# Designed miniproteins, single chains, continued (5), part 54

Each design is a single chain, and the fold is of that chain. pLDDT is the mean over its residues in the fold that is shown.

## One batch from the design tools (miniprotein)

Design m17986
Fold by ESMFold2-Fast:
Structure m17986 (fold): chain A 55 residues (1-55)
Amino acid sequence: GIKDAFKFFDVDGDGTLSVTELVSIQRALGLPQNGVLDEETLLALTKHLQKLTSP
């Protein structure tokens, strides 16, 4: 789910996603690199993770 995707990309390990980390993720996914964790970014992360873990 979204929580699992969020934890997977929590690089600093304290449950907080920095703007620098978020921009790197957005760049990797081909999204606008605005440094904002919006619903579109979360959905793209979740979709990508589901594609990797789908049966």
Scores: mean pLDDT 64

Design m17987
Fold by ESMFold2-Fast:
Structure m17987 (fold): chain A 72 residues (1-72)
Amino acid sequence: MREEVLEKVKEYLRKELEERAKKRNPSEEEIERAEKKIDEIAEELVEEKGLTMEELEKLIKEREKVREEIRK
């Protein structure tokens, strides 16, 4: 379902935002703006580009690999 993919995209992006907030110490206003952009990005990916659950899982795994590489 489109709504399930949309919610998972938003959750993933929010986790990234939280991790960045700890490292960058952004202002509360910057965090709020990022949250609004998360909603827009998620809608674009799911509604306009038709991102499927399988594609989302691939993106998450690809991002996790990049994250692990950066940690080294």
Scores: mean pLDDT 71

Design m17988
Fold by ESMFold2-Fast:
Structure m17988 (fold): chain A 58 residues (1-58)
Amino acid sequence: SEEAVERIMELTGLTRAQAEGIVTLSQVLDRETAIAFIMRNGGLSEEEAERAVEIARE
């Protein structure tokens, strides 16, 4: 959702395109795989990645 994208951008400082990617990945991957992928490719901490996935799944 647009709200999830905006909240992730605000939380992480990532671009809109990166936040949209996080939302998409969080909906198609299992939670643990999504968190690991976001940390590795997005440069987010575990806490930031966990919160971003939680927001994306609200």
Scores: mean pLDDT 82

Design m17989
Fold by ESMFold2-Fast:
Structure m17989 (fold): chain A 80 residues (1-80)
Amino acid sequence: MALEESGRRDTEQLLEDVRRLSEEAIRAAEAGNEEEAIRLVIQAHFMTLVLGSLAGPEHPLAKEAREIAREAEKRVEELL
């Protein structure tokens, strides 16, 4: 059984992963690397789903992660 402390750290780590992947996706799009940008956006959305599964879809961190990934997707689409 995972410790409750470990689960809390994993949730916060997933949010940071979503932020990092979203920033990397935007940078890839700015560089004209369409395939990498799309891959990173998909990975960010996947991490958002994992976070929602662990914390619950109504959890503030899950909602924040979804918004970060959505904003990154829109910006990537505008840059490509």
Scores: mean pLDDT 79

Design m17990
Fold by ESMFold2-Fast:
Structure m17990 (fold): chain A 65 residues (1-65)
Amino acid sequence: SHMEEGRREAAQLAREYFEKNKEKLEKMDESTLETLIKRAEFAGMDEMVEYLRKLLEKKRQEKAA
């Protein structure tokens, strides 16, 4: 269906974005990381979701200290 095609295209775009920006992920702010987590979840990138959640938690812990 056209809905399935749209999801596939969005997943490809998300993968391309992470490939291009992988070195910059650790430098991104909390709000950007939250947005990227949603994109990775939609793309089905479970390993990337886990990695981004760990980065977000680390940044939150650094601010709480």
Scores: mean pLDDT 76

Design m17991
Fold by ESMFold2-Fast:
Structure m17991 (fold): chain A 59 residues (1-59)
Amino acid sequence: GELEELGRELVRLGRERGDAGLITAGGMLLKASKLELSEEERERAIKGGRAVMEARGVL
């Protein structure tokens, strides 16, 4: 799903750039993708992941 795909992308970018914050954020999203989250919790997690990418100039 979108949350898992975003989590994998954050981990990939973090490894390529040596950015521990991106790796950590991606790992958290991947963990969240395995939980039964509400729609609001899922949307918040996706928004948070995208905000991390935007803050680092990768969106």
Scores: mean pLDDT 80

Design m17992
Fold by ESMFold2-Fast:
Structure m17992 (fold): chain A 75 residues (1-75)
Amino acid sequence: SPDIEETIKRIEELSEKVVEYAKKGKEEEAKKKYEEAKELLELLESRGAPEELIEELKKKLEEAKEEAKKILEEQ
Protein backbone atom coordinates (compact mmCIF):
# COMPACT_ATOMS: atom_id res chain seq x y z
CA SER A 1 0.00 0.00 0.00
CA PRO A 2 1.21 3.56 -0.70
CA ASP A 3 0.96 4.52 2.98
CA ILE A 4 3.20 1.63 4.09
CA GLU A 5 5.65 2.18 1.19
CA GLU A 6 5.96 5.92 1.93
CA THR A 7 6.48 5.23 5.65
CA ILE A 8 9.22 2.65 4.90
CA LYS A 9 11.00 5.17 2.65
CA ARG A 10 10.73 7.87 5.34
CA ILE A 11 12.17 5.56 8.03
CA GLU A 12 15.11 4.69 5.74
CA GLU A 13 15.70 8.40 4.98
CA LEU A 14 15.54 9.28 8.70
CA SER A 15 18.01 6.48 9.55
CA GLU A 16 20.44 7.98 7.02
CA LYS A 17 19.89 11.47 8.50
CA VAL A 18 20.74 10.19 12.01
CA VAL A 19 24.25 9.28 10.78
CA GLU A 20 24.54 12.40 8.56
CA TYR A 21 23.78 14.79 11.44
CA ALA A 22 26.13 12.87 13.76
CA LYS A 23 28.96 13.33 11.20
CA LYS A 24 28.23 17.07 11.30
CA GLY A 25 28.38 17.07 15.13
CA LYS A 26 24.65 17.90 15.37
CA GLU A 27 23.73 15.63 18.27
CA GLU A 28 20.27 17.17 18.93
CA GLU A 29 19.25 16.89 15.23
CA ALA A 30 20.48 13.27 15.12
CA LYS A 31 18.36 12.47 18.21
CA LYS A 32 15.30 14.13 16.65
CA LYS A 33 15.67 12.07 13.45
CA TYR A 34 16.04 8.88 15.51
CA GLU A 35 12.87 9.64 17.52
CA GLU A 36 10.92 10.45 14.31
CA ALA A 37 12.00 7.13 12.75
CA LYS A 38 11.11 5.24 15.94
CA GLU A 39 7.59 6.76 15.98
CA LEU A 40 7.10 5.83 12.31
CA LEU A 41 8.21 2.25 13.07
CA GLU A 42 5.56 2.04 15.81
CA LEU A 43 3.01 3.39 13.30
CA LEU A 44 3.99 0.72 10.71
CA GLU A 45 3.69 -2.02 13.35
CA SER A 46 0.23 -0.74 14.41
CA ARG A 47 -0.87 -0.86 10.74
CA GLY A 48 0.02 -4.54 10.43
CA ALA A 49 3.20 -4.33 8.35
CA PRO A 50 4.96 -7.75 8.07
CA GLU A 51 7.05 -8.65 11.14
CA GLU A 52 10.11 -9.39 8.94
CA LEU A 53 9.95 -5.87 7.48
CA ILE A 54 9.59 -4.28 10.94
CA GLU A 55 12.63 -6.23 12.20
CA GLU A 56 14.74 -5.19 9.17
CA LEU A 57 13.86 -1.52 9.67
CA LYS A 58 14.50 -1.76 13.44
CA LYS A 59 17.92 -3.27 12.73
CA LYS A 60 18.79 -0.47 10.27
CA LEU A 61 17.66 2.20 12.74
CA GLU A 62 19.60 0.67 15.66
CA GLU A 63 22.71 0.30 13.47
CA ALA A 64 22.36 3.99 12.52
CA LYS A 65 22.00 4.92 16.22
CA GLU A 66 25.13 2.95 17.20
CA GLU A 67 27.11 4.46 14.29
CA ALA A 68 25.94 7.97 15.29
CA LYS A 69 26.89 7.32 18.93
CA LYS A 70 30.42 6.25 17.91
CA ILE A 71 30.82 9.30 15.65
CA LEU A 72 29.63 11.70 18.38
CA GLU A 73 31.83 10.05 21.06
CA GLU A 74 34.89 10.66 18.81
CA GLN A 75 34.13 14.43 18.75
Scores: mean pLDDT 84

Design m17993
Fold by ESMFold2-Fast:
Structure m17993 (fold): chain A 65 residues (1-65)
Amino acid sequence: MEKEAKEKEDLAKKFEKGAEALDETAKKDPKMKEHYLEGAERLRKTSEKWKEEAEKLKKEYEEKK
């Protein structure tokens, strides 16, 4: 369980970093700015999903609610 939660957290971090990279690329390429910003938003939503899944696994393992 612990390893699965960590793997999901690592995925969330990777997608979040990808979104940040797209934000920076959007600043450097005004013609494609909107396209990169849309990509960044999608990556952030995916990152959020993985983060929530990781937190859910940790709660099931540790909180015993």
Scores: mean pLDDT 77

Design m17994
Fold by ESMFold2-Fast:
Structure m17994 (fold): chain A 86 residues (1-86)
Amino acid sequence: GAEREKILKLVDKLYEEALELLERAREALEAGREEEARRLLLEAEILLGMLRIILGVAKIIKDEELAKYTEEKIRELERRLRELKA
């Protein structure tokens, strides 16, 4: 229904915003702007936390497709975040 479509759009928006923050953090790290990079990484981690809450809700309501879709986005963000922290 309409609410499920809103949640999917929210997942996409959070994922896209987190990817942009991680890319900006990478550029800041390469430029030696460590304080800017730390702030951007923190903002990306907040958005990742919001995606984890949505995943938890999807599991509670037993929406397996929403859970799988959200989990795939979380795994990609966690992979990129680990690469930047290494």
Scores: mean pLDDT 89

Design m17995
Fold by ESMFold2-Fast:
Structure m17995 (fold): chain A 89 residues (1-89)
Amino acid sequence: SREALRAADAAADREGARAALEELERKIREMRENGVTPELEREAIVLLVAAELLLIALAFTAGEDHPEVVELRERLRRLAEELDRIIAE
């Protein structure tokens, strides 16, 4: 059914967003422990952009006010602020 396909797309976007945020958090930790390299900075920025795009897609399918969208968006905002601080050092 179209509803099942929509649910599957939302689930994939959610999983992708969580995975991107988890990997971004890991890259931020790596930068904090071992220092900022141009490669790590680039990888972190790519993950940040990927997570943002997946969250935009998820918001279109699940709704902007869905609790999980709100949770992941807040997590993204927090990680983006942390990344900006680390890069500025």
Scores: mean pLDDT 81

Design m17996
Fold by ESMFold2-Fast:
Structure m17996 (fold): chain A 63 residues (1-63)
Amino acid sequence: LGLPTDAELLLAFAEIFLAIAKKYGTPEQVEKAERLYQEIVEAIENGDLETARKLLDELLKLG
C-alpha cells in the first residue's frame, strides 16, 4: 500500500470528471470530455504531466 503517484492521481481525477460529464453533461460536453480524457492519457503516457494537468483543468471546467 503506497501513496498514488502524480500520474495515477491525474488519471483518477480524469476518470472521475469524465464520468461526471457523461452523466450530467450535454452531448457536446461529453464529446469534448472524451477528447480531453484521451489527450490526458496520451500526455501521461509521454511523461508530460504539465500538459496533463492543464488538460485536466479544462476537463473540470466542462462540469
Scores: mean pLDDT 81

Design m17997
Fold by ESMFold2-Fast:
Structure m17997 (fold): chain A 110 residues (1-110)
Amino acid sequence: GSKITMPESVEAKEGETVTLTATGDESVIGKYPVNWYKQKEGEDPELLIKDNSTLAPGVPSRFSGSKSGTTASLTITNLKKEDEATYYVSAFDEKEKKWVYSSGTKLTVK
């Protein structure tokens, strides 16, 4: 099972703001920065946010990341149909000394 908890699915409307959250123990999410990824069906994963809040090159400014305690958040403003994808995080598990990945949240855009 994943050490990181995310909602399985979220629905939002085009033009809205959506916030996706990932939660875990301090040893997984709390201690080290997280990275956010976007994966469309049939495509390779795309890095969106590095080190909690740094936009990856080429990623639109309507994406932003933050982390508070053991909760990491990805916010997407002015949601577009092209944002329909599975979003997930990578985090460093301090106890196991390895990177772990969430199962992700499927975002549906109506």
Scores: mean pLDDT 87

Design m17998
Fold by ESMFold2-Fast:
Structure m17998 (fold): chain A 92 residues (1-92)
Amino acid sequence: GSQAARAVVEMVRGLRAAGATVTVSVSGDTLTVVASGLSDEGKKAAYEGAEGARAAGAEVTVEEEGDTVTVTVSGLDAIGLTGAALAAIGLE
């Protein structure tokens, strides 16, 4: 059940550990992660994280613009979405 939320949390933590500036926002059942200042390896980590979330049952879209990657995740249950948002802001 919570595997998609876990994949999103791991992706955000990995991006921050790589030195990216990560902003997370929530609208309804959709979580949007914007990571900027990414290297090619950081972009690869974002795509791998997005694929992990898809494999866990989430609907995920990825958009790339220069050094910025925007990952949009939907289909998370209310608990999973809340957990992912809290972890993304550094509280979990």
Scores: mean pLDDT 74

Design m17999
Fold by ESMFold2-Fast:
Structure m17999 (fold): chain A 68 residues (1-68)
Amino acid sequence: MKENIEKAKKLLEEGKYFEAASYAAQAVIDDPDNAEAWKLLAEAFEKMGLPDAAQTARERARAVDPSL
């Protein structure tokens, strides 16, 4: 959903990484084929210091859209 993606981006800019991850996760639940949502989830996890979770989310984003 566009609202969840935009909210996740805004929260990342504000440094609210846990909330950003929550909105990105909701976006991937709503549409698991949305590579941008997986990419945002990966970025939020990376900023939270969760590199393994971030890598998994990046792999999911790449599986959906290899151009990202």
Scores: mean pLDDT 80

Design m18000
Fold by ESMFold2-Fast:
Structure m18000 (fold): chain A 74 residues (1-74)
Amino acid sequence: ARARAEELRARARELALEAYRLYLAGAPRSEVEELLRRALELLVEAAELILSPEEAAFVRERAPAVLARDIAEL
């Protein structure tokens, strides 16, 4: 479980870094938003493998709201 969580986090980090590089390069916001959402999905999946069910539920509920707020400010 932990090894899989680390793999998911590594993939999420790569997607997030790609998204930020595209954002700085002036790529369409829709492309940046898509990559950030994919990264968050992987982070939530990784959290579910190592956190308690209650903690994982909090991450799942909060992550989309935080992302939506950040994107709205772009």
Scores: mean pLDDT 72

Design m18001
Fold by ESMFold2-Fast:
Structure m18001 (fold): chain A 70 residues (1-70)
Amino acid sequence: SEREEQLVRIVEEELEQAERLAKEGKLTPEELLAAAERAEGLAEKLREAGYEEAAEALRRAAERLRKLAE
């Protein structure tokens, strides 16, 4: 659906911005972990609502954010 495609794009854009800010030292490991936890919670809610692609994008984003916090 168009809405799900937009959600995936937003997730990808937000992840790219978070990666950039993390590389610039503008996000702490704690902020990255908090963002990952929020993404994981939202992914579960979207999966329950049937937005499988958006949920998967958020799950992948959460994994990447946790990796950046290391």
Scores: mean pLDDT 84

Design m18002
Fold by ESMFold2-Fast:
Structure m18002 (fold): chain A 76 residues (1-76)
Amino acid sequence: MAQELLERLGEVALRWRRLQPRVLASGDPEAIEHLRQAREHIQRAQDALVAGDLETAQRHIEEARRHVDRVEELLA
């Protein structure tokens, strides 16, 4: 359902936004790259949702979450 995907995307985007200042302060190139990849997938998920492509949106949300999870692991 599109509403559930919007909620999941919003959660990932909020996590990304909260991590950004920590990643920039860390100077960790791996964390910076995963944060960049997460942002790219968030943007693609937004575009897919606008287009009504729920399958593509879900895949990009899952990829963005994977990259955000990796950033959190690197900063722990």
Scores: mean pLDDT 88

Design m18003
Fold by ESMFold2-Fast:
Structure m18003 (fold): chain A 79 residues (1-79)
Amino acid sequence: MAEEERRRRLDEAAKQLMDTAAEQFGVDVSEEEKARLAVEYLEEIRAGKAKTPDGTPAGPSGEARERLDEILERLREKV
């Protein structure tokens, strides 16, 4: 797929994670705080301490780890 399409999907995933994290806390938080919450959840997934959003056991390697790292980088740009 085109590189631009891959980046858009990563940005969309990052935004969804930010919104989901904020909703879980049920509070009105800044975009920067949403990004921090999403980073925390994604880091747990990366460390194998949590499941992916679809319930797959975490601890990704190869392409899956690269995708998580890319999403994490996008989220960290907001922190």
Scores: mean pLDDT 64

Design m18004
Fold by ESMFold2-Fast:
Formats: sequence, C-alpha cells, structure tokens
Structure m18004 (fold): chain A 86 residues (1-86)
Amino acid sequence: GPKILKVEPNPFKPGDEVTIMGENFGENPKVILEDENGNKYELEVLKKFATMLKVRVPEDLKPGKYKLYVESENGKSDWIDVEVVE
C-alpha cells in the first residue's frame, strides 16, 4: 500500500505547498489531514508521482496537530504527525 517517508515542510502554514515523499501512492492519490477530534480535510493535489506528491494546504485551515495520510486504489497509508502553524 501507500507509504509516507517524509513531509516537507513540517511544520507548515495555511496556504503552503507541501511535498510528500514515499512509495506506491498510486494514480489517484488523496491526501487527508485528520485533526485530534477526527475531522478530515482533503488537500488539493497539485502534482502526483508514484513516490512524490505536491499538495496545497487550505488557507482557512486552523493551526494545530494533525495526522497526514494518503489514500488511493493501492489502499491507505499509515499516518504521520504534522503540525499546522500560523
């Protein structure tokens, strides 16, 4: 299934372009942020490759701690801890 190896930058800000490095992302990857209360936010995928994704963080996303994961036809990745700052 999809595997995340690195997220840069981390922490990141609302409106940032974030790079996700990993493996087996598939052809139709979705990148999801989940807050500590279980609310899910889908990030806009700007560029997609099998081992790298570039995504845009929503400008209205609230600062805090999130779990980031990738879902595709290849399954769901394990989550990685990320932080959204002002």
Scores: mean pLDDT 87

Design m18005
Fold by ESMFold2-Fast:
Structure m18005 (fold): chain A 104 residues (1-104)
Amino acid sequence: APDPNVLEEIVDDGNPAAKELQKLFDELRELARAGDYEGMAKIIEEKLGVKPESREEMRQAVRELIRDLLRKVNPEAPDESIDTLADAVVNTLEREWRRAEAAR
């Protein structure tokens, strides 16, 4: 079944940052669906050099990584647009993660 891709509209320009964003989102979404918090935390630690110690720190770290990549894809986009897309990505990942936890 086709899963909605919240990044689909912004990843078709051939931009290397768009490809990095899509890869990061796909990896985090797969780990979230598996309920693999430790795997998600390791990706964040690799990218930021610090391991998130709480769910809120994880959420903020993911949001900042996604915002940075979105800004590189669309340097001239308004901050409101970047924030809206980053929140949509984070909310999608958190929703998948909560579903996986409920299944345990």
Scores: mean pLDDT 76

Design m18006
Fold by ESMFold2-Fast:
Structure m18006 (fold): chain A 71 residues (1-71)
Amino acid sequence: SLAAKAAAHLAAARALAAEARRSTDPQVGLELLDQALRHLEEALRAAPSEETVREALAQGREVWALRQELL
């Protein structure tokens, strides 16, 4: 289902952000965060429901905060 596809992308984005936070290399961290953002975009394309939008916005804020820390 599209909902399952969106959930999988949101889970992938969360895992990538967690890995980025644990990375000792800022360039690797930024690459992982860019991948997380692509997964958030794919989640919204798959199922732009209120739940998906809310979770994607929350994860997006965390990803952008982490990118700012690495720059």
Scores: mean pLDDT 87

Design m18007
Fold by ESMFold2-Fast:
Structure m18007 (fold): chain A 59 residues (1-59)
Amino acid sequence: MYDPKELEAEILIALGRMAYSLGDYELAIKLFEEAIKLAPNTPIGEEAKKLLEEVKKKK
């Protein structure tokens, strides 16, 4: 059984990755932050945190 909040967080991570690929680092940061808020203390939330740190290093 999946958590709807985790599913939403996965979608936000996918959108954040797309924004990053397009060079929209500001949008990518916002999307990853929202994913962390929806699924804190989960593997998905931890993945979003790592991606957020990577994007911040590029900015």
Scores: mean pLDDT 80

Design m18008
Fold by ESMFold2-Fast:
Structure m18008 (fold): chain A 50 residues (1-50)
Amino acid sequence: LSSFVTNELEKRANYLVAKGYSVEEAHEVVNAFVVQYGKLAGNIKFDEFV
């Protein structure tokens, strides 16, 4: 289900929070990134996401 993707996005968001982003901002940025770039590229390397 989509819950797997949601959990992966939350892991990436937590990484961004560790970089100094707010929790809300990190979630919004990760979600927008995946929606926009994931749809175009099909796959995204989360390790390269700031």
Scores: mean pLDDT 62

Design m18009
Fold by ESMFold2-Fast:
Structure m18009 (fold): chain A 80 residues (1-80)
Amino acid sequence: PEAAREQALAEIDRLIEDIKNGKIKSKDEAVEQIGRISALLLEAGASDEVLFKVAEARQAVLNGDYEKAIELLEEIRKLL
């Protein structure tokens, strides 16, 4: 669980950085990265609140709202 949590934190930090630095080239790419984060958080035994925020972050990306996606990812990071 700890290894999965640390990996999830690293993936979250990387995704936030990639969005902020314009490295994300498509919504599909960001959604795939969120999918990996979700899988790691499930393995880590994350709370329903955390998993719900991951789903909201995915929806924000699908809507093209990357600012909201960053806010949600930062909130997830604080809850871990």
Scores: mean pLDDT 85

Design m18012
Fold by ESMFold2-Fast:
Structure m18012 (fold): chain A 57 residues (1-57)
Amino acid sequence: MEEAKKAIEELVKKMVEAVPSLDEEKIKEILLQKLESGASVEEIEKGVENAIKDLLS
């Protein structure tokens, strides 16, 4: 669980660096809720990559 939480923190930083207008705290809460709902870190990472592409296109 600790390793997964660190991965989420890195994904939050990556997302905020790509889209600085995003609320870091809100994004962290959303990603942690996905993890607690049974989503894998890999699924969350894929979702973050897709969200960044959608927001930048």
Scores: mean pLDDT 78

Design m18013
Fold by ESMFold2-Fast:
Structure m18013 (fold): chain A 73 residues (1-73)
Amino acid sequence: MSEEEFEADVYLALGLIYLTLGKQAEERGDRETAIESYEKAIELFEKAIELVPDNTDARKALEEAREHLEKLR
């Protein structure tokens, strides 16, 4: 694993944490926290994709986070 792949994995992992926090906030009706969490997840997934453009997991997670955010705006 290269340094870029490792860094991308870290961004992906952090993004997934924020995606989960966003979903939990949405479930509780905390729209503000859900929006903030999805926005952070999107930023992190975009960084992972910049480092490893063929990262399928990051791309799928990015699409999911964007879909959730779009519904809240």
Scores: mean pLDDT 85

Design m18014
Fold by ESMFold2-Fast:
Structure m18014 (fold): chain A 64 residues (1-64)
Amino acid sequence: SHEERIELAEKLYKAVKEGDKEGIEEQLKKMEELDPEAAKRIREAIEKGDLEELERLLVQFSLL
């Protein structure tokens, strides 16, 4: 679970940095299965282009 959260956060961040829209959608779907509230907030940060908030939320997701 914890290892899976770290892996998902890393893959999502990479996809966002690369502009990989398909990769972003795949990782968000998996995150939603684990934590739908966190996934919603992460999606909103991506939509706003708020990289600082995205990094904060991904660190928080990884610590659970």
Scores: mean pLDDT 85

Design m18015
Fold by ESMFold2-Fast:
Structure m18015 (fold): chain A 85 residues (1-85)
Amino acid sequence: MEEPADPTVLAALERALGKKIDPSTTKEEADKLIKEYMKKRYEEVIERARQVLADLRARGADPSLITQVEEGLKILEEKLEELKK
């Protein structure tokens, strides 16, 4: 028998995803939904960071600031790859 998901977790996911989730959803199914939500949010943040980096480069911003954004973007991309497993 599959372990049912925590109702509090399901309620949080419903708010985050903007859709109703079946109360019989298992822990495994809930974990998958969390992972998909996190993946989407990381993709949005990465895209925004890429735009910021392009703007900074175009403006000839301080090289140290450009490096900081590049390092942050790399960390976000690595986290996204972990979520794709």
Scores: mean pLDDT 78

Design m18016
Fold by ESMFold2-Fast:
Structure m18016 (fold): chain A 64 residues (1-64)
Amino acid sequence: MKTPEEIYEELIERLRAEGRDAAVESLKRYFDYLKATKSEDEVKEDMELIYKAIQRELERRRAA
């Protein structure tokens, strides 16, 4: 699996270059793939933790 940093960078790049629809489609496909191997609740929780960790790191870098 990709690191949280790689996932975040790819998502932002997609969003900026190709727009919201492309970014959403990519994210949905990734979630669907994970759902095939894990429960929906577990997948959602894991991804939410990744997003929160990235957000916290960005805020820390701004403050530092």
Scores: mean pLDDT 64

Design m18017
Fold by ESMFold2-Fast:
Structure m18017 (fold): chain A 70 residues (1-70)
Amino acid sequence: MLEEAEELEEKAKEYLEKAEELRKKAEEAEKEGKLEEAKRLRLEAEIEEGIAALLLAVAKLLKEKAKKEE
């Protein structure tokens, strides 16, 4: 279970890195006046962040379950 939790945490980190890149692209698009593109990129970043949050939540549950089961 701990190994599975660590793997999920690593995957979450990858999704957070993708979200950061998308947010930087959204800021750049907004500065260029491409408001629709910036809005879409921010939405994609939020989706990636949501996936990361779910992976981290599952990892936390796995760690708690491992603690309860010895």
Scores: mean pLDDT 82

Design m18018
Fold by ESMFold2-Fast:
Structure m18018 (fold): chain A 72 residues (1-72)
Amino acid sequence: MKKREEIRSLQLKAIGHALRAVGAILEGNVEQAEKDIKDLEEIQKRLESLGADTSTLKNIIERLKKLVEEAK
């Protein structure tokens, strides 16, 4: 099932980008955090196009955006 494999691959990429974004925020690297958040937004849009539930990912993205604004 090509669609299921693509969804799983994107979910794993999302986890990686989310973890890097958190690490970047903790280190004060706002530029890297913003890049990872942008990558997460692209993954979220692709997952939605595949019919995957993105509610948790959307909440993670919004929380990361708030943390970046607080770090500025």
Scores: mean pLDDT 83

Design m18019
Fold by ESMFold2-Fast:
Structure m18019 (fold): chain A 75 residues (1-75)
Amino acid sequence: SAAAEKERFQQFIQQIAEDLRKQARQVGFSQDTIDYIVKLVTNVLLLQQTDPEKAKQLAKEQQAKIKEIVEQLAS
């Protein structure tokens, strides 16, 4: 059912957020950086469901910051 799919998607988003927080804490990121990563990823994923064009725009606007964070996670 559509309701069950929505619930699974919300659980998926929560799991992604928890995994990101765990990894970012392990790398030693500040709380502000952790909050930024989680908020950005969850917002992009939620926007993909309602407005894919705005999701692309948000990702594009934040591209430089995303790249910096990814490089820090890979180190």
Scores: mean pLDDT 76

Design m18020
Fold by ESMFold2-Fast:
Structure m18020 (fold): chain A 75 residues (1-75)
Amino acid sequence: MATAERLQARLEAAVAAGAPREELLDLLLELAREMAEALLKKVEEEAPSEEELEEARRRLEEELRRVEELVERLR
């Protein structure tokens, strides 16, 4: 099973167990990071050029940074 699927299952279990907000936010951030890595791997398989891969990587890093900032604001 992919790491993102495992983290999603952990997040669902934590929500069902009534885990504190901090724990839920930490799991959500971990899930976002794993999803970004999985998406980058898919782009690596499809991208014909190093320039396209570098641009996709940079964009995903910027999007992940925004998610991290939102999580910190919700803490």
Scores: mean pLDDT 76

Design m18021
Fold by ESMFold2-Fast:
Structure m18021 (fold): chain A 92 residues (1-92)
Amino acid sequence: VDELLRELVEEAGRAAYLISQAVPERRKEAMKLLSEIVEAYQAGDVDGAIEAARKLVELARESLPQVTDPELQAQLQAEIDRVEKLIEELRS
């Protein structure tokens, strides 16, 4: 579980960074959600990490139509898929 939470923090960090680059007005929200995931990881709070990660995925999905760069759009979609997979594994 600790290994999966660590991977979730890493992938969530990449997703938050991509949102911040593609949609700068969402940077503060993306970074806040990343902080919530990090705090949950440090506390060993799996449920808290999952909830914050789900919110980050939702923010990323809402951001996708605003991403005009096809490369950034593809990278953000890939990070959404990775985070969703980690959420599924943490719930199993």
Scores: mean pLDDT 85

Design m18022
Fold by ESMFold2-Fast:
Structure m18022 (fold): chain A 62 residues (1-62)
Amino acid sequence: SSREAEAKKHVDQMLAALAAQDYETALEHYQKAAELMNMDPEVTQRMLQALRDALAKAKAAA
């Protein structure tokens, strides 16, 4: 379905961003993918928190 294809696109972008340590972009794409796929709320919240923590640490180092 178009929804599944769009979600996969966001997951692919999230993985690319994580590989580049671009946590801000990874967070944005993960949020969109989780919303489109109606992912488990517990897993989603844990991943979002990990990305937010990584982003905060990166910003503090700049």
Scores: mean pLDDT 81

